Designed miniproteins, single chains. Designs and how they scored, part 37

Each design is a single chain, and the fold is of that chain. pLDDT is the mean over its residues in the fold that is shown.

## One batch from the design tools (miniprotein)

Design m1262
Fold by ESMFold2-Fast:
Structure m1262 (fold): chain A 65 residues (1-65)
Amino acid sequence: SKVSAEVALALLVVAANVEGHRGEYDFKTGRVRLEALKDREAFEELLRGMEENAAKTGDAVIEAR
């Protein structure tokens, strides 16, 4: 459901921050923003996983910075 998707995205943003990436989640728009300035491979792998999750939920939007 959308509620479960929002919780999953919030947890993914927290995980990104623990791995040294900077993440933000906007609860009003349902968007997630991730930043990785030097660890590009890990960032792209994480982003791909989040995009796959968003596609399965149908309501989530992910934006890379």
Scores: mean pLDDT 56

Design m1263
Fold by ESMFold2-Fast:
Structure m1263 (fold): chain A 65 residues (1-65)
Amino acid sequence: MKEKIEQLVADAEKAMAEGNYEEALKLYRQAIRLADKIDISPEEAMRLVAGVLRAIGLLIDKELA
């Protein structure tokens, strides 16, 4: 399960690098849903939150541009 969360985060980071912020946000959402079903460390939770906030910020910039 944690490996799947790691894979989703990696895929989200790749989408971010490609400028596909909508896809990145979708992948982070999937990772959060899986994390909610298992115990994750506070560090892992903060990583997910930081990723989501970054994706939202970049998506807003894209929408406002």
Scores: mean pLDDT 75

Design m1264
Fold by ESMFold2-Fast:
Structure m1264 (fold): chain A 81 residues (1-81)
Amino acid sequence: SHDLQQLRVRSQQLAEQARASTDPLEAERLIGILEITAGVLSLVSKKLASRDPELAQQYAALAAEIRATIDALRREQAARA
């Protein structure tokens, strides 16, 4: 949906801010927001699964996309340490 697309764009913006940040505490804060966002999307997906399976799958897909982004950011942080 349009709302999910806007959330995807905002999540990508937060990820880019985390990657560009020279402050490790700020980067961790931004990654924390992404983790909470993915968790909420997963819970919404589970609640929608029986009523609207197509929308539930869209929420689950965005949650998985955000988690993949978090994993990439964590690997980048580890490589710089």
Scores: mean pLDDT 88

Design m1265
Fold by ESMFold2-Fast:
Structure m1265 (fold): chain A 56 residues (1-56)
Amino acid sequence: MEEETRKLAKEYVKDALKRGLTPEQAIQYAKLKMAAEGIHVSEEELQKIVDELLKE
């Protein structure tokens, strides 16, 4: 994944989790937001971002 794309996806996932969404909901939220920007991101890559954030 491009570094800029990963950074944007991480920001959307982080925002969703801070709003009280579950990890699964955060993945769907980020996927929808990225699609609105014209960017396709796999759920597998979004899951990795969620896992990294939850370990912090």
Scores: mean pLDDT 79

Design m1266
Fold by ESMFold2-Fast:
Structure m1266 (fold): chain A 72 residues (1-72)
Amino acid sequence: SVEEELRALLAAPELDVPRLVALLNALDDDTLMKLLTTYLPERKVPTLRERVLPQLDPAKAALVERALATYD
């Protein structure tokens, strides 16, 4: 499932940036926010912000930044 894939990608020691970008761009907004706030480890937030966020579609980038801001 998409949820299982996202959880596995976020739990991996190294982020698969191209796969994560593709998956986040494909998710609906509510599912994206729910899954990121549920499964994203705090320690991965800087890496996601630096490597994934710049490669997302602008609308998805704004939404992901909102999710990441909850960790600040």
Scores: mean pLDDT 82

Design m1267
Fold by ESMFold2-Fast:
Structure m1267 (fold): chain A 71 residues (1-71)
Amino acid sequence: APLDESTALSEAAKAAIDRAIAQMKEKGLDANAVSVEVTADGTVRVKAAYRFDAEGNAEKLGEPGATAPLA
């Protein structure tokens, strides 16, 4: 089936995010937001994990560095 580039990016981002959240949970940290980047070699990387409170204040919990290649 024809998949567009955005679909492949979404799948890679989901894999990287799921991996990052799992790593944070193993440390007892509940992240509710992450920052991701696409590297020049076509890898999606989770740059940082954050927790946002009800007021919109962000706390940086860590930099898990989880990656997933574009399929």
Scores: mean pLDDT 74

Design m1268
Fold by ESMFold2-Fast:
Structure m1268 (fold): chain A 73 residues (1-73)
Amino acid sequence: MTPEAVRESAERLLAAAPAYVELALTSKDVAVLSAVAIVAAAMRWVADQEEDPELAARLRAAAAEIEAALAAN
C-alpha cells in the first residue's frame, strides 16, 4: 500500500468511527456486530501502517471505543 492510500483509509475510517460506535452500542444483530468488530480490527491494522503518529493514535482510540461498546452490548 502507498502512504497516501493508508492516509486516505485512515481519514475515512476515523470519519465513520462515531457511526460504528453507535452500531456497536445499539445493534442486536450478530452479523452487524461481527462486521463492526472487523472494522475495529481494520482501524488497528491501518494505524500500524500510518506514518502520522497523531492520526495513528486517533485510529487506535476509535478502535478501542468501538471494542468497549461491543463489550458493553
Scores: mean pLDDT 84

Design m1269
Fold by ESMFold2-Fast:
Structure m1269 (fold): chain A 96 residues (1-96)
Amino acid sequence: SEALALLEKLKEIAERAKKEKKYEEAREEALRLYLEFTGDDRDPATLTPAEIRRIQIEANAAIARALAAQSDDEAFRAEVAEAEPAVAAAIAEAAA
């Protein structure tokens, strides 16, 4: 799963940031991965905070769906499904 591959890369970035205390560089690296995952080819420097938020919400929602699809936890699967309308509303709000 591309979404699960993104999650693993984000975990690796977080662990390096924790070890090296380079949190700003880690945020920039993570943003580039989010952009690649969502197919956004724009320069990160040109993105507004609202655009960044939308991209992060879309990518994180895809990760949650991928985790739910591989999970035997019915409560977790239900929680992810119940969150979909709120995710859609948050994306629409960030895109406005």
Scores: mean pLDDT 81

Design m1270
Fold by ESMFold2-Fast:
Structure m1270 (fold): chain A 89 residues (1-89)
Amino acid sequence: DQLERLLAFMQPLYEEVTEYGRRLALEEPEKAAELLAKGEELIARGRALLERYRTAPNPSAKDLHLGVLLLVVGRGLREGTEAGLAELA
């Protein structure tokens, strides 16, 4: 419930980051590998924080909030970059 609400609240940020990644991949395709790597790093860190939150005996709201933020930004960068590269193909 709380996780779903945070994801919904951050939908506009996800869309902005996706568009940013798409444009950067179109304008500077040589940087796409770095953008994809950064996106995957943020996704991995976000997932680790959310798993910590889910399994902890005393869950930290900071882990939930930061975990969701990192997932949203990371997914946006990855998916935006992939979309930009697909437009070039």
Scores: mean pLDDT 87

Design m1271
Fold by ESMFold2-Fast:
Structure m1271 (fold): chain A 92 residues (1-92)
Amino acid sequence: MIDKAIELAKKALEYLTKALKGDESEMPKYIEKAKEYFRKVAELLPEVRPNAEAAISNLEKALKDKENRYQYLSAAAINGSGVLVELELLKK
């Protein structure tokens, strides 16, 4: 279970990185994929749900607010990294 959640969290962060570095026209697609993977992590493990939900919330704000988009994407990356750290600590 934890190994599966770690894999999903890594995929979420990979898509979030693509959104930050990629072309603006592709950004919404990568944000949607990152949201999907964070939702799957939150459903698997209640312990990391608050950070996963915070990441999803910031990704939704990034889709709605173009002027502050990079700020929200950066906040989502911090929350998503927090999910991965918590999962790795739970594995120990």
Scores: mean pLDDT 85

Design m1272
Fold by ESMFold2-Fast:
Structure m1272 (fold): chain A 56 residues (1-56)
Amino acid sequence: SMEEQLRRARERGREAARRNEESGHSVPAAPLGGHEDPRVEELTNAFAEGIAEALK
C-alpha cells in the first residue's frame, strides 16, 4: 500500500542519514524515479523528510 511505502521511505531516509553521520560522509541522495507520477513525488518527499528528522 502507499502508506507502507511512505513509511519505508521515511525509515530508509533516517537509516541513510544515520550511517552517513557515523561514517562522516554527506547525506545520500534520494534513489527515486521521476516526478511524472504524484505518488513518486510523495515517496521522494518522505525519504527527504526521514533524512531531515535524523539530522535534527
Scores: mean pLDDT 66

Design m1273
Fold by ESMFold2-Fast:
Structure m1273 (fold): chain A 84 residues (1-84)
Amino acid sequence: RLPTPEERLQNQLASALQDLVNADLANLDSARQRLLQKAREAGLDVPRLQALLDQYIAAVRAGDEPLANQYLSQIIQLMDEHFK
């Protein structure tokens, strides 16, 4: 099965999120901005995504992996829901 343009965009957003997950503190803001830019270009609900990203980053900075994973799953759900 060939990936559709929508699937490719989902994969690019997932990759940008993975870059954010793997970023150190110095690179978190640039990774966040990149993900938000791609989301904006894709027509996602940017305010909702920003709220989830802010909570996720706060959890990451606090070292709260379970909480960070909860927000991460909500971000993934938001992206998946947009492309259905």
Scores: mean pLDDT 78

Design m1274
Fold by ESMFold2-Fast:
Structure m1274 (fold): chain A 86 residues (1-86)
Amino acid sequence: SREEAERLLERARELLEEARKYIERLKKDPSDKKAALEAEIQIGMALLIAAVVKLVHKDDKELQEEAEKIEEEARRLEEELKKIKA
């Protein structure tokens, strides 16, 4: 349902905030393999949620726009994580 999609997108935003905390932890200790793995998992889960919402709710412009914002934030965090691991 639309309401379930909205809850899933809210969870995806929470996952990206968790990923940000792991990225900050990794910046303080670049050898923290657990922080790096947790950040990757949180980002991946958020991207999966956004993709599923976009596939199921193709005609819902508002849900498409919210999912795209989540994908943009997730990709920014992926690039930040990549720079730390380089």
Scores: mean pLDDT 88

Design m1275
Fold by ESMFold2-Fast:
Structure m1275 (fold): chain A 67 residues (1-67)
Amino acid sequence: MKLTPEQFEEEVAEALALLVLGVIRATDPNATKEQIVEELRRWAERARSQGNTKLAEALEKLADEIA
């Protein structure tokens, strides 16, 4: 399969976003849907502040899908 550098970055960002979701769920098994969405959005803001725009976008997309 042919992966462009941009596609590779997007796939890595999506995988990292799913790992963040997994960590949130594992850390607080009593977290409500609203709390999970809030945590994902906070992680997206941190990723964006650190210059990781692709990860921020993947986290925001995942939060929107859950919300």
Scores: mean pLDDT 80

Design m1276
Fold by ESMFold2-Fast:
Structure m1276 (fold): chain A 83 residues (1-83)
Amino acid sequence: SSEIEAQRKYLIEQLDRWYEQTKDEKAYLVGLAIVLIWTLSQVKNLSPEELLQRIAELKARVDEGMSIEEIRELIRELEKELG
């Protein structure tokens, strides 16, 4: 739907902004994890509310000091779920 396309564009724009502003690996990896969570939501037909909640939880963990290594582990788990 056009709404899902708009949300996808919004997420990509946020990822681009973070990368442009920070130029750091951690910000990029967080963005990549968000994109993978969104992709997984498409595959599993998760509600928009569930998707946004998962993204909000990830952001909260990052704010609480989630390490680069922990983010990489999350990315690996998400990639395994996607195949």
Scores: mean pLDDT 79

Design m1277
Fold by ESMFold2-Fast:
Structure m1277 (fold): chain A 82 residues (1-82)
Amino acid sequence: MQERLERIEKFPEVVVESAKRDPEITETLALGQAGIARSSGNDELAELFRELARAIAEGDYERARELAEKIGELLKKELLEE
């Protein structure tokens, strides 16, 4: 659990660094995660990943960071809900 929380906490920074280094690959990975989330019935997470992919494609790293933070908070809530 703690190691997963650490990964979630670092997610925004990792995403921004990845997007600056390889924007096309990072966008593709975000779209892939959106597809996985949708297949799992998590429409909110899927939409956040789709918005993240768009922010990366637009070079909007500030928005990408904000979206990654929202994704992290949602994942943290789901992990800790019970």
Scores: mean pLDDT 79

Design m1278
Fold by ESMFold2-Fast:
Structure m1278 (fold): chain A 83 residues (1-83)
Amino acid sequence: DPEEIEKELEERKKRFEESDKLLLENSPWLTPEQLEELLSLIQKYLDAIEKYKLTTDPEEREKYREEALEAGRKVYELIDSAK
């Protein structure tokens, strides 16, 4: 369903933009190691979304969707733990 796909992509885009803003505004609260981990997770998130958009195989699309969701979740979890 194209509407389901668009909604998922918009939600991930929003989460990425929020995490990027938090990185820029609150990076002093993160250790250098946590900053490196955060950047790695953001990159994993973007890579998963890109692969999701490029693949036509339904099973691979779902795999990349899960990878993006997991990476996004870990981004917020890491930011939250820095409080």
Scores: mean pLDDT 71

Design m1279
Fold by ESMFold2-Fast:
Structure m1279 (fold): chain A 59 residues (1-59)
Amino acid sequence: STVERVIIADLVRHSGLSEEQARELLARLRAGADPAALGEEYGLSTSQVSSAQRALAEE
């Protein structure tokens, strides 16, 4: 989807994740994973993960 593509691009550009890591992060967020735990695992702030989660919720 267009929204998923934009979120992946933003995560890669601003968080230093690979495109593969960004896709995996989004898949886990969609599965109901805890944003704080994902932030710790991927080296992201809780606010970065929460921003991605909010963008997904806009669909």
Scores: mean pLDDT 78

Design m1280
Fold by ESMFold2-Fast:
Structure m1280 (fold): chain A 66 residues (1-66)
Amino acid sequence: SEDEVRAKASRLVAETARRMRQATPEEFDALLEQLRKELVKLGVDPETADRIVAALRRHYRERLAA
């Protein structure tokens, strides 16, 4: 169901964000690329997956700037 896909996507996003907090800049692109692939594999449409990845990238950039 859409709700089940959304719940799994939310867990993947949270886990990726957690890993990014412990990762080097070189690892971020790999983590975000892996997240995008896993989201699409779960059945998330590519446009939504791209938005989620962009939001995580922006959130991390904001934290680095602070």
Scores: mean pLDDT 79

Design m1281
Fold by ESMFold2-Fast:
Structure m1281 (fold): chain A 85 residues (1-85)
Amino acid sequence: MELIDRAIQKLKEAIEIAEKSGSPEAKRKVLDLLTEMIEEAVKAKHNEIAQLLLDTLSRVARATTPEEMVEALKEGIEKLKELKS
């Protein structure tokens, strides 16, 4: 599986987590998933993917509601899809 497809799948998992509970624990899990994907992208030298994920991480970290987290993750997925095209 290409790294970009894996990143999109992980962001979809993060949305599911954010939607189900909306708790501080859910936010921590989302941030952890994003951190893991950033590390994989950096290790693979996919700098564009790493920078998009880092921007998404920053937006999620600044989010004060579950809805804001979900929107940030959806924007991240759309930007990753643009890179794939």
Scores: mean pLDDT 83

Design m1282
Fold by ESMFold2-Fast:
Structure m1282 (fold): chain A 60 residues (1-60)
Amino acid sequence: MDDNLAVSRAVQAVLPLADTLSPQEVADRIRREALALGASPDLADSAATVVQNHLTAKRA
């Protein structure tokens, strides 16, 4: 699978849970899902960080 596609699918699967999870928990789930779908660790970590920062800013 393309790394970008794996990350996109992980974000789509986890982001609906953002209302019930902390930004860190959402980021941790995105990282795990992206890795499970075959994304590189660097890309999975980068995507998780971006989403965590976005959710933290939105809730502040």
Scores: mean pLDDT 77

Design m1283
Fold by ESMFold2-Fast:
Structure m1283 (fold): chain A 100 residues (1-100)
Amino acid sequence: SPEQARKEREEIRKYLEELAKQIDSTLTPEEVQRRVVEALRKLVEAYQKGDLDGMREAIEELVRAMAELYKLGHKEALDDGAFFLLSLRRTPAGRAALEK
């Protein structure tokens, strides 16, 4: 439902916000953006290979990079990250990668 999707997105957003508080980043915004692109490339490659462990690693790298962008002042990164993770959870492979 739309209400359930909104609640799930807000929960993910709060998770990313809390993660950002724990990150000590010395990286520039350009370096963090490069990490986002690299993590997305790794995620696509792992997905094509059916490599769930590779997908989990790429998702962890992406989540961390989104939290680092937020900490550097890119407030939209939390909403973008939450939307991305919610979208992944709607696919069978993405859901399996996000579950332990």
Scores: mean pLDDT 74

Design m1284
Fold by ESMFold2-Fast:
Structure m1284 (fold): chain A 59 residues (1-59)
Amino acid sequence: SEEELIRRAGTVAARHLEEQGRSDLAAKVREATDEAIKQGLSLEEALRRMVEAAGGPLD
């Protein structure tokens, strides 16, 4: 499902940020992921919000 894809994308992004020592951004990405799922957003809109929460594009 799209919700499952959003959840996985957010988890992977947050783990990557934690690995890079950016636990502050990881927390924001996790919050953005949860809110996107709660609001029933599309995958595209959810990804945009995750990128915004991380302060720019995720590597």
Scores: mean pLDDT 80

Design m1285
Fold by ESMFold2-Fast:
Structure m1285 (fold): chain A 97 residues (1-97)
Amino acid sequence: SVEERLRELFREAGERAKKAKSDEELNAIGREASARVRELLADDPELRGIAEAALALAIHTGDAEKAWEVYERLLEARRRGPAALEEKAAELQAELE
């Protein structure tokens, strides 16, 4: 499923990020993973945005499980409406700072 492929992508990106020794290497990991998200979610731009935000968290923290939990929370917030999604996105941004 797309969900299984996304979860594996988050895990792979997070593990690669932990081993990155430079900002250049970390940025390359981010670009490669982002390209795969765009391919997997080509038909859903909103979901792609949510997946991209969670992917950034996986790379920044190296914690794919935390990133996946955030992805699921953003996905659930999306179902509750734009205000709920904005609130959860703000929480994610604060955790990255």
Scores: mean pLDDT 81

Design m1286
Fold by ESMFold2-Fast:
Structure m1286 (fold): chain A 81 residues (1-81)
Amino acid sequence: LPTEQQIENLVRMMREIARSAEEVLNIARWYYEEIAPHLSPEQQALLAQALAELERMAAEGASLDELIRRFEQVLRQLSQL
């Protein structure tokens, strides 16, 4: 599971390199795919729901900052399960 420092580093990276909602979603999907094999079924269900939520937010015109904050919240919730 990601540590607080790892979450902060990932969020900082996303803010620096992502220039569109599509890029934020691509980074989020990549990271979820990377960690999914190490997760419980409960954590995997949380990730699936979170990806759907991020896709919905992007479709509704959410800002890059809103998408990144939601992703950050999901990673913190994941670390508590």
Scores: mean pLDDT 80

Design m1287
Fold by ESMFold2-Fast:
Parts: structure tokens; sequence; C-alpha cells
Structure m1287 (fold): chain A 94 residues (1-94)
């Protein structure tokens, strides 16, 4: 985890979002667990992505009450990361 966070910190913000989306998608394909969701939340927090970290933590807390599987929750997180990546790139191109 620490080595992955340091690697991500070396990337531009948009690329950090894209890499997190790749990680979430990989976890979903492996059969996402609650611990995988916690790992994504911790990485987002370490990168200073506070709103995303809080959203992920809330998803974990409500996971047992949600009609969505952990894999579906990971797919939603991946989509959100890709949206933030696109928005960040658009701001950099201004």
Amino acid sequence: MKELVEELKSLPRAEQYEKLAEIADEFARRGMTKEDLKTLAQIAEELGLTSLAESAKRMIEDADKSPLTYAQQAEILSALFLIYAALDKLEEER
C-alpha cells in the first residue's frame, strides 16, 4: 500500500484518478471484498482526495444495507474516478 501511494503521488491529479479507477476495476474483476473497498478509501485519503475517501467510507458502512454487491460498488467508484479525471484534464487544458 505505501509504495503504491508514493507512486500515485508522483502522478498528476487526473492520472491519479485514472489509476484509482483501474485499481477499482481490477478489484471488481477479482471479486471485490469489503477489505478491497477499505483499501481504496485509504489510498484516496492518503492522496488528499477527501470527498472520495468519505464517499467510499460511507459505502463500506452501509454495504450490508445496500442492494448493490461489493463488485457493483467498485464499478460505481471506478466510474466516479474516471469522471473526476476527465474534469481535472479539462481544467488543465484551459
Scores: mean pLDDT 71

Design m1288
Fold by ESMFold2-Fast:
Structure m1288 (fold): chain A 55 residues (1-55)
Amino acid sequence: NLNVQQFLKELQAPETDKMALAVYLPNANLADLQRAEELLVLYQYNVEKTIQELR
């Protein structure tokens, strides 16, 4: 999924966090990625909290 790959490439986070987030975004469309970004901003880039809300 090119949109997910581009999103993760642009995300300024450790590679471990990017890999964890990628597991929950395998079929993400642009709206899903926008929601993920909104959650990342809301939780101050706490990837674990963001993943918990994406479940």
Scores: mean pLDDT 75

Design m1289
Fold by ESMFold2-Fast:
Structure m1289 (fold): chain A 96 residues (1-96)
Amino acid sequence: MKEALQRIIKIVEKTIETLKEMVENKAPSEEMIFEVELSTSFMLMIATIAGDSETADLIAEATEKAVEAIKAGKPEEALEILRELKEYLEERLKKE
């Protein structure tokens, strides 16, 4: 559990950094969506292998919301959603 959660947190951190740079460079929405979807696939795979369905559901919900925000032309909202996801996952990690 702890090792899987730590790896997921690192993926979220890298996704936030990459997406922030994409927003600053005015990257196309399709490119930002692709980055979020790719990161989501890896995180969901890790959560599924670890048997952590609650974390998998949280990742799916947060990343779907982030993609919707990007499609609506609000990539800054997507960044906030991902930061909230990271914070929640870090709190879960502290309980073990």
Scores: mean pLDDT 86

Design m1290
Fold by ESMFold2-Fast:
Structure m1290 (fold): chain A 57 residues (1-57)
Amino acid sequence: DEVEKARKELLKKVNELLGKAVGAWLNGSDKQTVDEYLAEYKKAEEEGRKKVEELEA
């Protein structure tokens, strides 16, 4: 099931990127570094959602 595989890939990527953002924030990294990880998380979530929607169509 390509849809299920895409959902698992999305969950894996967003969890990894969100973890990096939270880790950077907790370790006192500058706002720019945290914002960059959050932007990558947002982009991965958006692209992954679009891919799942395309596969369901």
Scores: mean pLDDT 80

Design m1291
Fold by ESMFold2-Fast:
Structure m1291 (fold): chain A 99 residues (1-99)
Amino acid sequence: MSRRTREEIVKKIRELFSKYGFDNTSQREIAEATGVSQATVTNLMNENKLSPKKAKEAQKEFVIELGKMGFGAGNIAILSEVSQSTVTKILLENGLTVL
């Protein structure tokens, strides 16, 4: 019956954090992208524990996925928009080879 579920909105919030990073993604931009109010975005972020820590976890998951695909640390840094030193740290902490 609902055209949008809370899960669909949360998925869109995670997509925006993965693409732009938490610090570059305002609640206003999320509200505009999801079609809900800023208050609804804030409530869904709180209810689904989408904190800066969780945004960083999503970024780490993307780095790990690229590392598993055999991308070098420099290329992962460009694609994930994090520093090469952060990429190296994430890969090593997750038992992956730095190329």
Scores: mean pLDDT 66

Design m1292
Fold by ESMFold2-Fast:
Structure m1292 (fold): chain A 101 residues (1-101)
Amino acid sequence: EFTVKAHIVLPFKKPVSLEEARKIAEEAAKEVGFTLRDGKYVYEDEDFRLEVSITDTRIEAVIEAKDLKSLLKGIDKLREFVEAMRKRGLEVGGGFMTLEK
């Protein structure tokens, strides 16, 4: 057993409407190569799977990875998404990550 699963929650610095958050997330997803599946933005490769959910208060992400190196790649991909949203006016504050096996 070496599959790592991480849950990441990143609260927005300021309240935003759900409509505005969705618009920003859709454009950010297109820029960084995520696809929309069942209301979640998904990025998959052979090393990790990343699912991102957007609310009016926070980003919730789930990364499932083969190992720690693959988990770090997933976190870097999440950072690309977050940066794409920040460029569009939606900034995140302090958050947390929970690891599980």
Scores: mean pLDDT 83

Design m1293
Fold by ESMFold2-Fast:
Structure m1293 (fold): chain A 76 residues (1-76)
Amino acid sequence: MNEYVKEMLLRAAEAARAGDVASAQSLLRKTSDFLSNSTSPEATYALKAISEASQALADGDTQRAADILEEAAEKL
């Protein structure tokens, strides 16, 4: 479970670093959907990071979004 979420967050971070906002948002939505029915502390932490990164992407701050996602993946 954690390995899959880590991989998805890192892929979203890579897309954000490349300035591919649409791909980053799509990956985050898929990861959020996967986690939506989980109440584990790790899932709660990942969902918070996804929410913060999604807001950064909406604001056009792709570097900040990538930083948030990379940090979250490392701490999971």
Scores: mean pLDDT 83

Design m1294
Fold by ESMFold2-Fast:
Structure m1294 (fold): chain A 79 residues (1-79)
Amino acid sequence: PKEYTEVVGPQTLTTTVTLGFARVRRSRWQLRGKDGSLVPVWEGALEGERTVTLTAVINSKQTVAPLTLESLVGEFEGE
């Protein structure tokens, strides 16, 4: 899994990304933010079927809205 940390006002959010894909031979995934920048999430060959999970963790006592990802960009080879 990949882990990302973002600061939202006085709070810090940690997002854990677990990647997986079914019946693909090769894939590459990136996250796209509001500024159009791309953050690599996963790149390589797959050894089997897997799933994708995004989890946001708040490490502040203040209530905050969940982390929103604008887009997830991926490329696949195979079926």
Scores: mean pLDDT 40

Design m1295
Fold by ESMFold2-Fast:
Structure m1295 (fold): chain A 95 residues (1-95)
Amino acid sequence: MTPLEVAERLVEEIKRRGEANGLEVEYEIEVLSDTHVRVTITLTDKETGETGTFEVDVSEDKDGNVHILVRDIGDVPPKAYYVFQKSLGEVRRSL
């Protein structure tokens, strides 16, 4: 899988799990190069109105392995954190 394909899969997984858990999901994917994609994901808890934003770099190393690096996790709603971490874990396991 390319970094862009991994980023798109991560977003799809977060959106599916987030919507099932009462979160609104907004995202932006920036293609920086063939080997580096940046993703910004904003999750809003529909019940509390609290928002959490996650920044993720998806990059391919010289050996062709794709890595997902979480850049910043601020103070995020527990439900948003749970959905993000579960989605991240599933995508990482399938690389």
Scores: mean pLDDT 83

Design m1296
Fold by ESMFold2-Fast:
Structure m1296 (fold): chain A 95 residues (1-95)
Amino acid sequence: SALARLEEAAQRLGDALVKDGLMTEEEAQRLVDSLVRYVEALRRGDQEEVERSEKELEKLFKKIEETKKKKGLTYSEEAKQAAKELVAAGRDVLA
Protein backbone atom coordinates (compact mmCIF):
# COMPACT_ATOMS: atom_id res chain seq x y z
CA SER A 1 0.00 0.00 0.00
CA ALA A 2 1.04 3.67 -0.28
CA LEU A 3 1.23 3.89 3.52
CA ALA A 4 3.49 0.80 3.73
CA ARG A 5 5.85 2.35 1.15
CA LEU A 6 5.90 5.60 3.16
CA GLU A 7 6.76 3.68 6.35
CA GLU A 8 9.52 1.75 4.53
CA ALA A 9 10.96 4.95 2.99
CA ALA A 10 10.92 6.74 6.38
CA GLN A 11 12.65 3.75 8.04
CA ARG A 12 15.31 3.72 5.28
CA LEU A 13 16.02 7.42 5.90
CA GLY A 14 16.25 6.81 9.67
CA ASP A 15 18.63 3.87 9.16
CA ALA A 16 20.86 5.94 6.83
CA LEU A 17 21.05 8.82 9.34
CA VAL A 18 22.04 6.40 12.15
CA LYS A 19 24.71 4.88 9.87
CA ASP A 20 26.00 8.42 9.12
CA GLY A 21 26.38 9.02 12.89
CA LEU A 22 23.81 11.84 12.75
CA MET A 23 21.15 10.16 14.95
CA THR A 24 20.77 7.47 17.59
CA GLU A 25 18.47 4.51 16.83
CA GLU A 26 15.93 5.94 19.33
CA GLU A 27 15.97 9.38 17.62
CA ALA A 28 15.62 7.69 14.20
CA GLN A 29 12.50 5.82 15.41
CA ARG A 30 11.02 9.16 16.57
CA LEU A 31 11.84 10.63 13.13
CA VAL A 32 10.13 7.71 11.33
CA ASP A 33 7.02 7.93 13.56
CA SER A 34 6.82 11.74 13.17
CA LEU A 35 7.23 11.64 9.36
CA VAL A 36 4.43 9.07 8.98
CA ARG A 37 2.12 10.99 11.37
CA TYR A 38 2.85 14.27 9.54
CA VAL A 39 1.90 12.88 6.09
CA GLU A 40 -1.22 11.11 7.47
CA ALA A 41 -2.27 14.32 9.28
CA LEU A 42 -1.88 16.31 6.03
CA ARG A 43 -4.07 13.76 4.21
CA ARG A 44 -6.79 13.99 6.93
CA GLY A 45 -6.61 17.81 7.25
CA ASP A 46 -5.72 17.44 10.95
CA GLN A 47 -4.09 20.84 11.47
CA GLU A 48 -3.33 20.24 15.20
CA GLU A 49 -1.44 17.00 14.42
CA VAL A 50 0.30 18.68 11.43
CA GLU A 51 1.63 21.42 13.75
CA ARG A 52 2.62 18.90 16.45
CA SER A 53 4.47 16.67 13.94
CA GLU A 54 6.20 19.69 12.32
CA LYS A 55 7.52 20.85 15.72
CA GLU A 56 8.90 17.37 16.51
CA LEU A 57 10.53 17.12 13.04
CA GLU A 58 12.04 20.63 13.44
CA LYS A 59 13.60 19.62 16.79
CA LEU A 60 15.03 16.40 15.33
CA PHE A 61 16.49 18.13 12.24
CA LYS A 62 17.95 20.94 14.40
CA LYS A 63 19.73 18.27 16.48
CA ILE A 64 21.05 16.64 13.26
CA GLU A 65 22.47 20.01 12.11
CA GLU A 66 24.10 20.57 15.53
CA THR A 67 25.64 17.06 15.48
CA LYS A 68 26.81 17.60 11.88
CA LYS A 69 28.61 20.85 12.83
CA LYS A 70 30.12 19.51 16.09
CA LYS A 71 31.46 16.27 14.54
CA GLY A 72 32.25 17.53 11.01
CA LEU A 73 29.83 15.00 9.47
CA THR A 74 27.84 15.26 6.23
CA TYR A 75 24.75 13.53 4.83
CA SER A 76 25.71 10.40 2.88
CA GLU A 77 24.48 9.83 -0.68
CA GLU A 78 22.40 6.97 0.83
CA ALA A 79 20.62 9.43 3.17
CA LYS A 80 20.01 11.90 0.31
CA GLN A 81 18.59 9.10 -1.87
CA ALA A 82 16.38 7.85 0.99
CA ALA A 83 15.06 11.42 1.45
CA LYS A 84 14.10 11.58 -2.26
CA GLU A 85 12.29 8.23 -1.98
CA LEU A 86 10.47 9.48 1.14
CA VAL A 87 9.24 12.60 -0.74
CA ALA A 88 7.94 10.40 -3.60
CA ALA A 89 6.20 8.02 -1.15
CA GLY A 90 4.62 10.97 0.69
CA ARG A 91 3.24 12.37 -2.57
CA ASP A 92 1.65 8.96 -3.32
CA VAL A 93 -0.12 8.92 0.09
CA LEU A 94 -1.42 12.49 -0.49
CA ALA A 95 -2.64 11.77 -4.07
Scores: mean pLDDT 87

Design m1297
Fold by ESMFold2-Fast:
Structure m1297 (fold): chain A 85 residues (1-85)
Amino acid sequence: DELVKKAKSVALRGINIAENLGNKEAIEHFKKALELLDQGKVKEASEHLIKGGEILRETAKKNNNQDAITVAEKLIEIGKELLKR
């Protein structure tokens, strides 16, 4: 499943960015999303990708970090795509 592979890849990027910004809440959501994707629980994983992405986006906006905003928005979009399944 190419969309699931993409979701895992972008979630790992999200974790790295969230670690750099000190956003523990976003890290926990992305870690939970990865665990759920490995279990085939795609819809539950999608909810965590969206929530983590929203939290990361708010932190990124406060830090005026455009690259982090872009990755956070990509995580929200991928989560919404998976949720449509």
Scores: mean pLDDT 87

